# Designed miniproteins, single chains, continued (4): the designs that were tried, part 50

Each design is a single chain, and the fold is of that chain. pLDDT is the mean over its residues in the fold that is shown.

## One batch from the design tools (miniprotein)

Design m13725
Fold by ESMFold2-Fast:
Structure m13725 (fold): chain A 94 residues (1-94)
Amino acid sequence: DIEKGLKYFNQGKYDEAAKYFKKAFEKDPLNIFALGLLVEAYIKGKKYDEGIKWFEEQLKKYPNNKTLYEALGILYRAKGEYEKADEWFKKAGL
């Protein structure tokens, strides 16, 4: 799924890429590379709110996951909500 996601990502098809990176994360929730690629796909696609919502849903399933806190921080920063970003980075131990 990561390989297929990267193919779409390199074509500028960020919505399709995000779909495959989500599948990769769902198969292995510890796959930080799939999570990082998913964050980048949301940023490049300007789908900040969709990404934030999805990561908040994942955080309910995987509480205290520092990688999910970092992903939320990155998305809020990309959206220009710097105070919210700082709150999430602090929870991530950054």
Scores: mean pLDDT 83

Design m13726
Fold by ESMFold2-Fast:
Structure m13726 (fold): chain A 88 residues (1-88)
Amino acid sequence: SYRKKAEEYIKLAEKYLEQGDLEGAIEAVKKAAEYAAKTLSPEDAERFLESIQSLIDQAKKKLKQGDDKGAKEYLQKGVAAIRWVLDS
C-alpha cells in the first residue's frame, strides 16, 4: 500500500537523520512524501507536496551554509508533516 511505503521511507529518513546522512534523509523524505501524497485527493496532494518541497529547499539551503542542525530541523518538520497526513 502507499501508506506502508510512506511509513517505510519515514523510518529510512529517521535512520539517516540519526546517522547525520542529511543527503540520504532528503531523498527518503522526498520518497515518503510522494507515497503519502498518493493517499490524498489531487488538490490536497499538490499543496502537500509543495509544502514538503519548501521544507526540503530550506534544508538544502542550510546544508550549503554548513548549518547541519538547521537542515536537520527542516527535515524533521517534513517527517512530522508526512506522519500527520498519514495519521489523518
Scores: mean pLDDT 90

Design m13727
Fold by ESMFold2-Fast:
Structure m13727 (fold): chain A 111 residues (1-111)
Amino acid sequence: SAFEEALLDVLLESLPPEKRAEIEKIEDPEERRQRIYEIFLEEVKNTPDSELIPGLVTLIRRTLRRLGLPLPSDEVLEAIAREAVERLKKAETPEEVRRILLEAVRRAAAA
């Protein structure tokens, strides 16, 4: 999926160098994808909403720019990010994180 490839690139670029190096050593693409979402899930659990919401706005904005898609208004991006953060706080698996993030990006692309 073009949406997931763009999302994963943005997530990887957002990681500190040591975490990025860890992921780059994983040769299996599926395991690598899983590890990226796992690290993001750990960050969600340790980050307050006041930081997660603007962080997710930035993530969505960067993903849409990488796809060459127009950006919705800041109000729409913030609304999508808030809803996604509420769902991410309840997520227990990397697959749930993947689903929530991809849905958020697709909603922003359709707005």
Scores: mean pLDDT 87

Design m13728
Fold by ESMFold2-Fast:
Structure m13728 (fold): chain A 66 residues (1-66)
Amino acid sequence: SARVKEVQRMLRDLGYVAGPVDGVADELLVQALRAFSEEFGRTELETDGVITDRDYALLREAYAAA
């Protein structure tokens, strides 16, 4: 999905290992989102591989601040 590709690119730009920018929500993406959540104190991120509007907003906020 286009949103997954955008999230993968943002996580990569922030220095996280999110795997390739292929639009597939795999285990590497979930681990990268978890690492991001831990580092930025955002412990409410979903862990089921689904990127919610809230997760996307939190990532965009961190990316804009970087």
Scores: mean pLDDT 69

Design m13729
Fold by ESMFold2-Fast:
Structure m13729 (fold): chain A 82 residues (1-82)
Amino acid sequence: SKKDLLKEFKERVEPLLKSEEAREALRHFLELFEKFSVNLSEEEVRKLLEELEERLKKAKSDEERLQAMDDFLLENRELLQK
């Protein structure tokens, strides 16, 4: 299910975030992503989350990870609204 994919993503990326503020931003990101991805298949959601996870792993700081999440939502806005 999409809910399981979001939970698994959170469990994998949360340890990368060092600050409480960054973890709160992750929660807000997941809420927005769930809202925007309602018309996407489970497979499409999985692929998008895997791409974002790789970006977050390559980032060097919490600030870069927060920026990557924001950029990801903006870049995929058209896809996420379908």
Scores: mean pLDDT 81

Design m13730
Fold by ESMFold2-Fast:
Structure m13730 (fold): chain A 100 residues (1-100)
Amino acid sequence: GKPLWELDPEELKARFEKSTDPKEQVGLLDEAVIRGDRELAKEAIEKLEGSTDPELQVAALRAAVRLGDKELAEKLIEKYKGSTDPEVQRAAELAKKILE
């Protein structure tokens, strides 16, 4: 199919709204962050923050840190602090160190 970096902003947003595949959702969020589309990236993070999927939780934390949104990153660290998933725990600890 069409690569994510070839999607226009409207296609990127529409595809994120329809996506139920975790790997695609992570790719779409990463693309929004790379483009500097802070509004779309924040909307994507907010949609993914409610997920119980560790891959999506890690992606949301990583994106919030990359955006430089300290408040959003701290909110996600607090939300995921009770996670038993080793990757989520590692991402939260790394995020805390970056925000120091």
Scores: mean pLDDT 81

Design m13731
Fold by ESMFold2-Fast:
Structure m13731 (fold): chain A 62 residues (1-62)
Amino acid sequence: SLDLLKQVALHELEEAKRELGLPEEVVEELRARIENATSADEISAVGRELRRILRELGKPVP
């Protein structure tokens, strides 16, 4: 379960990178958080940060 959550989060991060050209610094930071996450709650926190960034860029996020 946790491993699948990490894989999904990494996929979403890569897609956001390709779609919006997120700065590499931001991508690396979020990627590190995902790979080092030890709970679903930590992965959720990364997802929230990604969504905040996407919203600031004016992109709709589900």
Scores: mean pLDDT 79

Design m13732
Fold by ESMFold2-Fast:
Structure m13732 (fold): chain A 66 residues (1-66)
Amino acid sequence: SEAERYARLAVEAAVAGDAERAARYALKSNQASTGEVARKSGEAARRALEEGDAVAAAMAAWQASQ
C-alpha cells in the first residue's frame, strides 16, 4: 500500500539520521491510511514532531501501516 511505502521511507530516513525527511514521510504514511489506528498514529506522529522526535513519528507510521 502507499501508506506502507511511505512508512518504509520514513524508517529509512530515521535510520540515516534525517529527522526532517523521516517526519515528512511519517505524515504522508498516516494520511494515506484509514481507520482508527491510522487516526491515533497520526495524532501521535504530530505530537512527536512538535516535540522534535522524528524517530517516534516514523515508528508510529510504520506500526499503523501494518
Scores: mean pLDDT 70

Design m13733
Fold by ESMFold2-Fast:
Structure m13733 (fold): chain A 68 residues (1-68)
Amino acid sequence: SKEDVIDEIKRIADLLVRMVKEGRITLEQAEATLKKIVDTYVKKYNLTPEQKAELEKIRDEAIAEAKA
């Protein structure tokens, strides 16, 4: 479902933020990974523009948190 997809992307985003803060991956690697995953899920599940925007917001907020 849409809710399951959003929850999955949030979990992945949280993991990548943690990995950046721990120095395991770079911010650039986390950003590239999140962009690719969002694009893949949008295409795989034929998500609406509103659903895509929600995933992109999660991506952008995660990257902002990783920069802090």
Scores: mean pLDDT 85

Design m13734
Fold by ESMFold2-Fast:
Structure m13734 (fold): chain A 89 residues (1-89)
Amino acid sequence: ALAAALQEARDAAQQGANATDMSQLQQFNQKFLDALGKVRSLGAAGQAAVTAIYQAIKDAGQAHSSSTNLLDLTRAAFTAAADAAAALL
């Protein structure tokens, strides 16, 4: 259950990282948030996994703080989220 939900979150985040426009980013962001909701519902382990993924997103944002391109920043956040979810599998 947890591994399957983490795979859904990873796949949605990878799709977001490869998005070419804001419309695609919004679609993949919704899928990603839905997948994180499933992960969070799986008890303490799921809650810890969501916390780790959000921490990775925050760290990526700090690393790319000099960028003013919202699309590039959002793609970097999705890449960090996908990598964090994969590391938890």
Scores: mean pLDDT 77

Design m13735
Fold by ESMFold2-Fast:
Structure m13735 (fold): chain A 73 residues (1-73)
Amino acid sequence: IAEVSEPIEPEEVAEAAEEVVERLRAGELSPREAISRLSALRILVAEASLQGQDVSKALEAIRRAEEEIEKLE
């Protein structure tokens, strides 16, 4: 990524994943858009993990969001 001035914390990634599920359930996002957003969050989690950050909650939130999207398909 070209900019690294504002690092995203794993807790923020977890909240973002939960928000994706809420927006999907509210009909604001399509399943395709929700999946796209979760894919971006997975990249951020992978980067944080490589830097030794605790990503367990973020990874679980993304996983739960993916399961919710699959149920709505």
Scores: mean pLDDT 76

Design m13736
Fold by ESMFold2-Fast:
Structure m13736 (fold): chain A 85 residues (1-85)
Amino acid sequence: SEIEKRVQDITDFVEERKKQLSPEDQAELDRLLANIQRYADYQIDLINKETDPKKKESLLTDSLGILDGFEGRIRRIIDGALSEQ
């Protein structure tokens, strides 16, 4: 699904950069990834149970918007950590 692909893309982005970060920043990112995965799993279940095509479309759009917000937060954490040297 588009949600699963987005979560995987975010996870890959984090994992590729984690080795350059402090243990504290790694732990923060791990907590955020766990929250993202829980959110995605919940939304996928809701979409799969929904029978109205318009409501499915709205759920997908809203879910991707929230995931965009999480990705933005993750990018700010990583960029901030990498810029402090």
Scores: mean pLDDT 85

Design m13737
Fold by ESMFold2-Fast:
Structure m13737 (fold): chain A 77 residues (1-77)
Amino acid sequence: VTPHKPIDPELKKRIIEALTAIMDATPDEGQQVALAVLISEVRRGISIEELLKWLEEMAARQPELAAALQAVIELMK
């Protein structure tokens, strides 16, 4: 069992707002779906460590979103 570190409520709100803005700005339906799934996981209570891994993997696979996703990663440092 991985130790669960909950995301601070204010940070969680900022992360959801930032991810929603990226989702709304992208014209790619696949990217919108991927971001919607990630937002759902953040709302559900994903750990900060798991969220960082997902964002890093998404940035690596979606280079057009990399700068925006890195801005979200910086919010968690």
Scores: mean pLDDT 78

Design m13738
Fold by ESMFold2-Fast:
Structure m13738 (fold): chain A 102 residues (1-102)
Amino acid sequence: MKVTIKAETEELAQKEADRYRSLGYDVTTEVADLPPGVVEIEYDTDPPVVIRYDADNPLRYEVTRDGRTVAHTAGLAYFLARRADGSLADPEAARSWGSTVD
């Protein structure tokens, strides 16, 4: 699956991009006018699904579709720990991010 990672700095964007590449995603990075420490991941879907999160606190999730916020819950944090095939890369990390995975 193709994703675009956006952050205020190239360093933060590349750090998150390397993580998603290790999970099997095809990653492009962009520098964007976002708050410090905030990362935006855009999934190559139609319409695009965009998730914003705090890289230091991934429990703070905002999901948008077609420019509207559709979810704002900690339960979405486990998406950050999934590989492109849907498997969990680190179930313990996913739980620490507010995942509902047992």
Scores: mean pLDDT 63

Design m13739
Fold by ESMFold2-Fast:
Structure m13739 (fold): chain A 65 residues (1-65)
Amino acid sequence: GAAAASAALVEHGGASPELAARLGAATAKGDMDASGAASGVITRDGASPEQAGAAGRALHALGLG
């Protein structure tokens, strides 16, 4: 669910809790795929491509994306 997606974005992508909550909720609803969420962390919180890739893989492993 949204909480698991948000946790993955914080733990693997280095997203702020506020950004992770927003992107995680959108991903859990199907409004955003894992690639969109990973791109959001790069664009807004300055995550590296490696962090974004790790976050995207974690979201995909949760069945999101």
Scores: mean pLDDT 74

Design m13740
Fold by ESMFold2-Fast:
Structure m13740 (fold): chain A 81 residues (1-81)
Amino acid sequence: PEEVRRAIEGFRKAGLEKSKNEKERENVEKVTQQYMDAVDAGLLTPETLEQMVEDLLKVLEENTTSASEKVEELKEILRNL
Protein backbone atom coordinates (compact mmCIF):
# COMPACT_ATOMS: atom_id res chain seq x y z
CA PRO A 1 0.00 0.00 0.00
CA GLU A 2 2.75 2.46 0.91
CA GLU A 3 4.76 1.55 -2.20
CA VAL A 4 1.68 2.03 -4.41
CA ARG A 5 1.08 5.44 -2.84
CA ARG A 6 4.72 6.45 -3.40
CA ALA A 7 4.59 5.39 -7.04
CA ILE A 8 1.38 7.37 -7.63
CA GLU A 9 3.01 10.42 -6.01
CA GLY A 10 5.97 10.01 -8.36
CA PHE A 11 3.62 10.01 -11.35
CA ARG A 12 1.86 13.09 -9.97
CA LYS A 13 5.13 15.01 -9.60
CA ALA A 14 6.28 14.10 -13.12
CA GLY A 15 2.91 15.16 -14.55
CA LEU A 16 2.91 18.44 -12.64
CA GLU A 17 6.45 19.29 -13.81
CA LYS A 18 5.39 18.76 -17.43
CA SER A 19 2.12 20.70 -17.07
CA LYS A 20 2.06 23.91 -19.13
CA ASN A 21 -0.86 25.59 -17.38
CA GLU A 22 -3.14 25.38 -14.33
CA LYS A 23 -5.79 23.32 -16.14
CA GLU A 24 -3.29 20.58 -16.98
CA ARG A 25 -2.08 20.51 -13.37
CA GLU A 26 -5.69 20.19 -12.17
CA ASN A 27 -6.21 17.25 -14.52
CA VAL A 28 -3.03 15.48 -13.32
CA GLU A 29 -4.01 16.04 -9.68
CA LYS A 30 -7.57 14.82 -10.29
CA VAL A 31 -6.47 11.56 -11.94
CA THR A 32 -3.80 10.75 -9.36
CA GLN A 33 -6.10 11.74 -6.47
CA GLN A 34 -8.76 9.29 -7.70
CA TYR A 35 -6.25 6.44 -7.42
CA MET A 36 -4.96 7.71 -4.06
CA ASP A 37 -8.54 7.77 -2.75
CA ALA A 38 -8.97 4.17 -3.94
CA VAL A 39 -5.81 3.16 -2.04
CA ASP A 40 -6.99 4.97 1.10
CA ALA A 41 -10.39 3.25 0.90
CA GLY A 42 -8.80 -0.18 0.46
CA LEU A 43 -10.61 -0.60 -2.87
CA LEU A 44 -7.47 -1.41 -4.85
CA THR A 45 -7.64 -4.91 -6.38
CA PRO A 46 -5.13 -6.60 -8.72
CA GLU A 47 -7.48 -5.80 -11.63
CA THR A 48 -7.73 -2.14 -10.60
CA LEU A 49 -3.93 -1.95 -10.33
CA GLU A 50 -3.49 -3.27 -13.89
CA GLN A 51 -6.02 -0.72 -15.15
CA MET A 52 -4.27 2.04 -13.19
CA VAL A 53 -0.91 1.16 -14.75
CA GLU A 54 -2.47 1.33 -18.23
CA ASP A 55 -4.23 4.64 -17.49
CA LEU A 56 -1.08 6.22 -16.06
CA LEU A 57 0.98 4.98 -19.02
CA LYS A 58 -1.46 6.72 -21.38
CA VAL A 59 -1.31 9.96 -19.36
CA LEU A 60 2.50 9.84 -19.42
CA GLU A 61 2.69 8.99 -23.14
CA GLU A 62 4.68 11.78 -24.82
CA ASN A 63 5.85 12.90 -21.35
CA THR A 64 9.23 12.52 -19.61
CA THR A 65 11.52 9.52 -19.70
CA SER A 66 11.78 10.08 -15.91
CA ALA A 67 8.22 8.76 -15.76
CA SER A 68 9.46 5.36 -17.02
CA GLU A 69 11.23 4.76 -13.69
CA LYS A 70 7.96 5.30 -11.80
CA VAL A 71 6.15 2.99 -14.23
CA GLU A 72 8.69 0.26 -13.41
CA GLU A 73 8.10 0.77 -9.66
CA LEU A 74 4.35 0.47 -10.17
CA LYS A 75 4.71 -2.73 -12.24
CA GLU A 76 6.94 -4.26 -9.55
CA ILE A 77 4.30 -3.49 -6.91
CA LEU A 78 1.66 -5.10 -9.13
CA ARG A 79 3.77 -8.31 -9.39
CA ASN A 80 4.21 -8.49 -5.61
CA LEU A 81 0.44 -8.39 -5.02
Scores: mean pLDDT 63

Design m13741
Fold by ESMFold2-Fast:
Structure m13741 (fold): chain A 67 residues (1-67)
Amino acid sequence: LEEAARKIVEIAVEELRASPTVDDETLNLAITKAAKRLLDEGYTPEEVSRAVKLALPEIRAAAEALR
């Protein structure tokens, strides 16, 4: 779980840095892309959901820092 959460943070933060804007829509898209990549790697929907919940505070902090 912690490893999956770490991957979600890494992928989402990278997507946020590549985005021209940092708002709630961009944040949701970054999280969605990270979740899709983990699903493609063979993680279950349940694992991805838990990882996103665990990763969300760090992703939100990074988004605020990028504004």
Scores: mean pLDDT 79

Design m13742
Fold by ESMFold2-Fast:
Structure m13742 (fold): chain A 94 residues (1-94)
Amino acid sequence: SLLEEIEKAVKELADAFAKNPALQTSESARLLTALYLEVVAARIFPEEQLKHLEGALEIARRLYELAQQKGADDVAAKSRELIELIEKAINELK
């Protein structure tokens, strides 16, 4: 399912952040944790799925900006892929 693809992309993004020393910050850790919780909430609470996906989208955009600021092009690319998956999921709910 698209939610399973999103959850996988979140885990891959977290791994990419963990492998880049310039991105190993408390801010990144907090944003990645919040992102994972929003995606899990979207799966567990179908009646609130749109709200949690919109929350996840906002956090993913912030992670993209952090990766861009640090010149982490590979991490920025993974963030963009996640953003596109979340936007697709939101579109299918509207």
Scores: mean pLDDT 89

Design m13743
Fold by ESMFold2-Fast:
Structure m13743 (fold): chain A 85 residues (1-85)
Amino acid sequence: SALAENEERGLEFALKVAEYIAEKRYDELIEWLSEVSGKTPSEEEIEEIKEKLRELEPAAREILYLRENLEPEELEERLRKLAEE
């Protein structure tokens, strides 16, 4: 179904975001998200975003670890449960 295809694309998006965060590629992540959203953040907003992304680094590394040990369907379910906490 279209919903399942959107969920798969959502998982790929989440994993890409997690990779950028875990690798501390904050500038590249912000640039990519700006291209996708069509919105360019201000310099002040960029610094605030970077601080928030730094706080998410442990969670991003955990997500990448789970990707290596879980099947895509199991990873998606685990990420859904983590988002509910």
Scores: mean pLDDT 74

Design m13744
Fold by ESMFold2-Fast:
Structure m13744 (fold): chain A 93 residues (1-93)
Amino acid sequence: SLLEKLKEAIEKAFEAAKNGDVETAERYMYEAGKLANELKDSDVVARVIGAAFAAAGIYAENKTKDEKDFEKRLDALSEALNRIVGAAARGGK
């Protein structure tokens, strides 16, 4: 089902984010956005965007866990938000 594929895409995006694999997280969030759009449910689309923000945060925190420079930490978060949340939004259009 589309819901099972959507759940799998989100789970794989979170695993990639935890492992520091931004490219894989981006690909799976794009797929999640696309699947949410196919469901024609705006609440599901909103939840996928929320999941993408969470994945971006997980990636950035893991990437910068030993980084003391606040500006570099913000740059990593901004990159993750643009890539991962942007991918979910692009898939959903």
Scores: mean pLDDT 86

Design m13745
Fold by ESMFold2-Fast:
Structure m13745 (fold): chain A 74 residues (1-74)
Amino acid sequence: SAAAEALRQEILESADTLLARAREAAAKGDRETLERVLANMEQLLAMLEKAGAPADVVAYVRAVVEEIRRLAAE
């Protein structure tokens, strides 16, 4: 449906925006913001998995969470 496709795009755009924020926080040494963004993305991933979101959307959000975890480990 058009509504499902719009929701898919919104989720992907939100993940991209949060990844950009995580990269900015990492570049500034803002660990508090980086950890908050990571927590928000992990919650989003858990909600998508519980809701039975499409596998491609879940895989993309998981990849973003993994990248933010890598940034937080530095």
Scores: mean pLDDT 87

Design m13746
Fold by ESMFold2-Fast:
Structure m13746 (fold): chain A 99 residues (1-99)
Amino acid sequence: SLEELARRLFEAALAGDRARIAEILAEAERRGISLEELARRVVELARRELAEGGDREKVEAALALLRDHLLSRGHRRAAAPLLELLTELGVEKLREAVL
């Protein structure tokens, strides 16, 4: 179920579907699935998509959308894997950011 939720979450993020993202995250929380583990699995899917020649800009936008959703709800630890990948991709400058 974790694999399926991660796939659905990544697909929703690639589509820019904020409502669907919220629905999937609420489902994960109801089922007792760790949002941090879910985010780590989404990062694995994103890395695979990029390795297979996927649209980098689209993947970056999807990761940023998920990051913003998690951070807005106070899920800092769950957002961390997404922030790390975004930093590696050059989208985020976490070393220069004042929080």
Scores: mean pLDDT 82

Design m13747
Fold by ESMFold2-Fast:
Structure m13747 (fold): chain A 65 residues (1-65)
Amino acid sequence: GAAIDAANSATSNLLSALSKKDTSAATNAALDLVSALPASAKDTAISALKQGLPSDIADAVVDAS
């Protein structure tokens, strides 16, 4: 469905941005990923991103949520 497609696209964009060391693109992709998830999954996703991503990107996702 559209939400799964959006989450997959955001994940691909996030990995691409991280490989290029593009912090701005990575932050936008992480926010798109969180936005694509149902409300019940957002807190879990934010916690996982906080553990797995560089602190600058993780903090930006938390601040925007």
Scores: mean pLDDT 76

Design m13748
Fold by ESMFold2-Fast:
Order: C-alpha cells, then sequence, then structure tokens
Structure m13748 (fold): chain A 63 residues (1-63)
C-alpha cells in the first residue's frame, strides 16, 4: 500500500505527496525532490501522467 511520504518504488527521488481516489482507482501525485517536477501515477496500472486530468481520463477510458 502506497502512502503520502513514500518514495516511488522505481525512482527513489520521487515522493508521493498526494493521493486521490477516482472511481475506485487510486492516483498518486509524485514530486521529484531535485527538479520539483510533478506527475500523477495510476497505482493500479503503473502508468504516469503529466496531470490529474489526464490520469482521470485514462481511468474513464478503461471503465
Amino acid sequence: EVKVGDPHPIHPNWEVVEIEEYKGVKLAKLRDKVSGEERWLNLETGELFDSLEEAKAYVDKKL
């Protein structure tokens, strides 16, 4: 189970800063501690998205 403050499983410089649940799917906001870049991770599929809106659209497409 992934929680806020956890490092990304593959990229240890990325930290989980937020988790949102959308239609039963957990989406985690990741922040790179060096660059400050933020991305959204679909915790069910492992897909990365540039925005929450793109992550939600992916969930909608799969439902």
Scores: mean pLDDT 75

Design m13749
Fold by ESMFold2-Fast:
Structure m13749 (fold): chain A 80 residues (1-80)
Amino acid sequence: SAAEQQAAANAAELYRRLAREAEARGDLESAEAYRRLAELYEKAARTGSLTEEELKEMEELAEKLKPILEEEQARVEAAL
C-alpha cells in the first residue's frame, strides 16, 4: 500500500542517518549494515515489494544491529 511504501521510505531515511552517525564515530561495520538496510527499505519504498531473500536479509540485518543499537543507547546514557 501507499502507507507501507511511505513507512519504508521513512525507515530508509532513518537508517541512512544511523549509517552516517556510525561512520562519524568510526563504527564502519555498523555503518555498512545500516547502509544495506537503507538500500532494502528504499527498494521497498520505490517498488512496493522485496523478494523473499531480500526480506530474510532485512530480518538478519535487523537482528545483527539489535545488540549494536542497545550498546549505542547504553553509551549515550553513560555519557549523560
Scores: mean pLDDT 79

Design m13750
Fold by ESMFold2-Fast:
Structure m13750 (fold): chain A 86 residues (1-86)
Amino acid sequence: SEEARKAELLEKAREAIREEEAALAELQKQNPDADKELLDLLQAAIERLRAGVEAAAKAATAEEFEAGLRATLGAVLAELKAALAA
């Protein structure tokens, strides 16, 4: 069903975000002298992706969920590019 496909995609997206959050936390722990501005920027990007996934979760179909996720990814990448250029 549409609901089952969307639920599976949503869980996979949430799992991927949790893995990225854990990876960033481990990177920070192992590299305490790493560029704090860059780490903060990456953390903000992951938080924005998580928020976008939860917003897309309100979509009625898997196709709408995927479209919402794609839009969120595009926005986050544009924000990262702008921040790195500033």
Scores: mean pLDDT 80

Design m13751
Fold by ESMFold2-Fast:
Structure m13751 (fold): chain A 84 residues (1-84)
Amino acid sequence: SNAEKAAELKKKIELDEKIFYLHYYEGLSYREIGERLGISPATVRRRLKEMEKNREILFPILDHPFGKAEEVEEFREKLREELK
């Protein structure tokens, strides 16, 4: 394995987590999420559809948005820092 591919995958996962959180927990539209994250609304929609299809194999917060409260709070804290 190479570190560059691992870093790219991590960034993609973090972006997908932010999109999922903003849509399902914050209730933002595809347009609003796109504006917040600097991506197109079409990209937001595509990624959300991909995550819904594969939700059982993603990070626990994506697979089970009503999972453990401790994990949700940690994710919220991290997301607040990233979206400053």
Scores: mean pLDDT 67

Design m13752
Fold by ESMFold2-Fast:
Structure m13752 (fold): chain A 80 residues (1-80)
Amino acid sequence: SLTPEAREFLKRVEEDPEIREAIEELVERALKLLKEKGSAEQWQEFEKEVEETAKKFGLDVEQVKLLILDLVAERIREEL
């Protein structure tokens, strides 16, 4: 079962189109970096963008990172 904090986080992602679009954009960028074997510098810039996006929307950074990881893993599994 989800914690109250995790439930509120998911509700905000589902109900706010700006948050959903920002997360979808980050997922697509992560997939591109994986496919193109992005440099360490590009991955560091990506991590910074994830942190800045979380801060912009008042979201927990770790929850945003875990959601992106889960969505990226799902997309990779669908291509296998």
Scores: mean pLDDT 83

Design m13753
Fold by ESMFold2-Fast:
Structure m13753 (fold): chain A 94 residues (1-94)
Amino acid sequence: TLDELLAAVKKGVEKLLAGDVAAAAKATPAFKEVAALAQESREIQAELVKTIAEAIGLERAEELKEALLAGDEERLAELIEEALELGKEKIAKA
């Protein structure tokens, strides 16, 4: 199911940020499948972005999904910048 694919992607991102590249690589098939679905579905694209943001530790991941669906470019940019900063911090500590 889509939920199972998204759960696998979330675990993969969490493993990658923790420096476990081999475990993260196991999520590659799930990531590719969700990415293909996201190309044709705005809703799946928003769920994928939310899932990655949650894995990174963004508290406002739900707001990021809503901003993407609403086309709120200013809020989307703010939340993406916050997620990127969190991701950089976690990778630097791994």
Scores: mean pLDDT 81

Design m13754
Fold by ESMFold2-Fast:
Structure m13754 (fold): chain A 106 residues (1-106)
Amino acid sequence: SVETFYNQGIKYKNEGDEAEEKGKTALALNNYLDALVSYSKALLLDPKNKTIISNFKITYNKVKRLSKKIGNEFINLLSIGIDSELNKGNYKKAAEIIIKTAEAEQ
């Protein structure tokens, strides 16, 4: 359900925040990516939900900041496409890019 994916996203985002506070940058990035995938699954089910969109954007900005800090070129390149869709208000397309990327790595 939307609520199940959203709550899982919140859990991963909070774990990422704790890892970041402890200076565990790579662990924080991995937790934020898991949160972003969970929020993306919620957005596919409810693409106009302002609360999910807000938390997706907050978490995505954390992913962008940390990926630049650690020099993750793959995430940095993906962010160009995601930013383009977000700037157009195409939250569902941004979510699809994230889910498709996660599926390709599994």
Scores: mean pLDDT 87

Design m13755
Fold by ESMFold2-Fast:
Structure m13755 (fold): chain A 87 residues (1-87)
Amino acid sequence: MAARLIERAAELVERAAETGDERDLGVAAVALAVVRTSSRQEGNEEIAALADEALEVVTRFEEGEISAEEAVEELRRIAREVAELEA
């Protein structure tokens, strides 16, 4: 489940880049914060750390430090790592 929320965050970043709607970045951040909190409560510190890394990627894109393409690639990489941990 966590991997799907991180993949959704990648889709929201991609959409925000196309439309200029920063509200999609807020939705992405909330989804990632939910993954982080739930994973910590379940004792899965590895998934929580990956969710925190994903939040940093969204923040760096919002601040103009990385491109949308770079942010989406990093978020999809993180989602794959989380999917392996959920298997």
Scores: mean pLDDT 83

Design m13756
Fold by ESMFold2-Fast:
Structure m13756 (fold): chain A 70 residues (1-70)
Amino acid sequence: MLDATERAIVAQGTAVGVEAYKNGASPQEAIDLAAQEARRLGKEANHSDSVAEEVAFRAGWQAGRAVEEL
């Protein structure tokens, strides 16, 4: 399970992807941007590559779901 910091990183990545979609990005671009931001934040928080990829995957998945509901 993700801890509170990892959940915050996923939420921030998801928000970046959703905002990009609202500004004209495609659903796939929104997913990719969400994943990239979460991965960046995970690495900045000194997480392992495995954890950084897990938060990236979750942020992309949540952004995909959010843009589908818009």
Scores: mean pLDDT 82

Design m13757
Fold by ESMFold2-Fast:
Structure m13757 (fold): chain A 74 residues (1-74)
Amino acid sequence: ELEERIRELEERARRLLKEGKEKGNQEAIEYAEKALRYVNAARAYLKQGDEEMAERLLREAEEYIKKAEEILKE
């Protein structure tokens, strides 16, 4: 389930990064990039067996995804 959540959040962040670049919205780009960094960190911790840290990092990624989504809807 965590692997599926990692994939979903990565796909969402990548779409937001693409949309931010297409619209020239630098704030949205920066938030999407932060989300991707947290997703990648979560994957690394999950691979090491640290599910607690992976979940915490995925929550951070989701917050940055929400921020990027909110900016791009304006």
Scores: mean pLDDT 86

Design m13758
Fold by ESMFold2-Fast:
Structure m13758 (fold): chain A 68 residues (1-68)
Amino acid sequence: SSAAEAVRARAEAFKAEVAADTRIPAARQTALRASADRIIEMLAEGMDVAVAEELLALLEEEYARLRA
């Protein structure tokens, strides 16, 4: 539970960071936030926390590449 809560909090923080980032195109902000929402949804549906962590890490890497 607490591990899932930590991943959810991290995904929500990621969504907030992306939403505030006016340097990337609006379509990319929408897509990244939608992907984060999917991870949160999958966690709520009982997905393995380690899998959710890996998916979120990949999403964070995608965002970092957009800003490189």
Scores: mean pLDDT 87

Design m13759
Fold by ESMFold2-Fast:
Structure m13759 (fold): chain A 57 residues (1-57)
Amino acid sequence: MVESLFEKANKALDAGDIVEAEVILGVLELRRAVMRDDSNSNELDDLEQRINTARQQ
């Protein structure tokens, strides 16, 4: 099973569903904080940047 929350958030952004992407980002940030695992920091930063770009268009 390959369905990553990162993939789901990026698909939401591709579809123009910024609200769904923001909700998923929040879940990912919470999981990262609880696990204290920075291995996905680059993916998380990229997703946050994409959401900010989409909000400005």
Scores: mean pLDDT 74

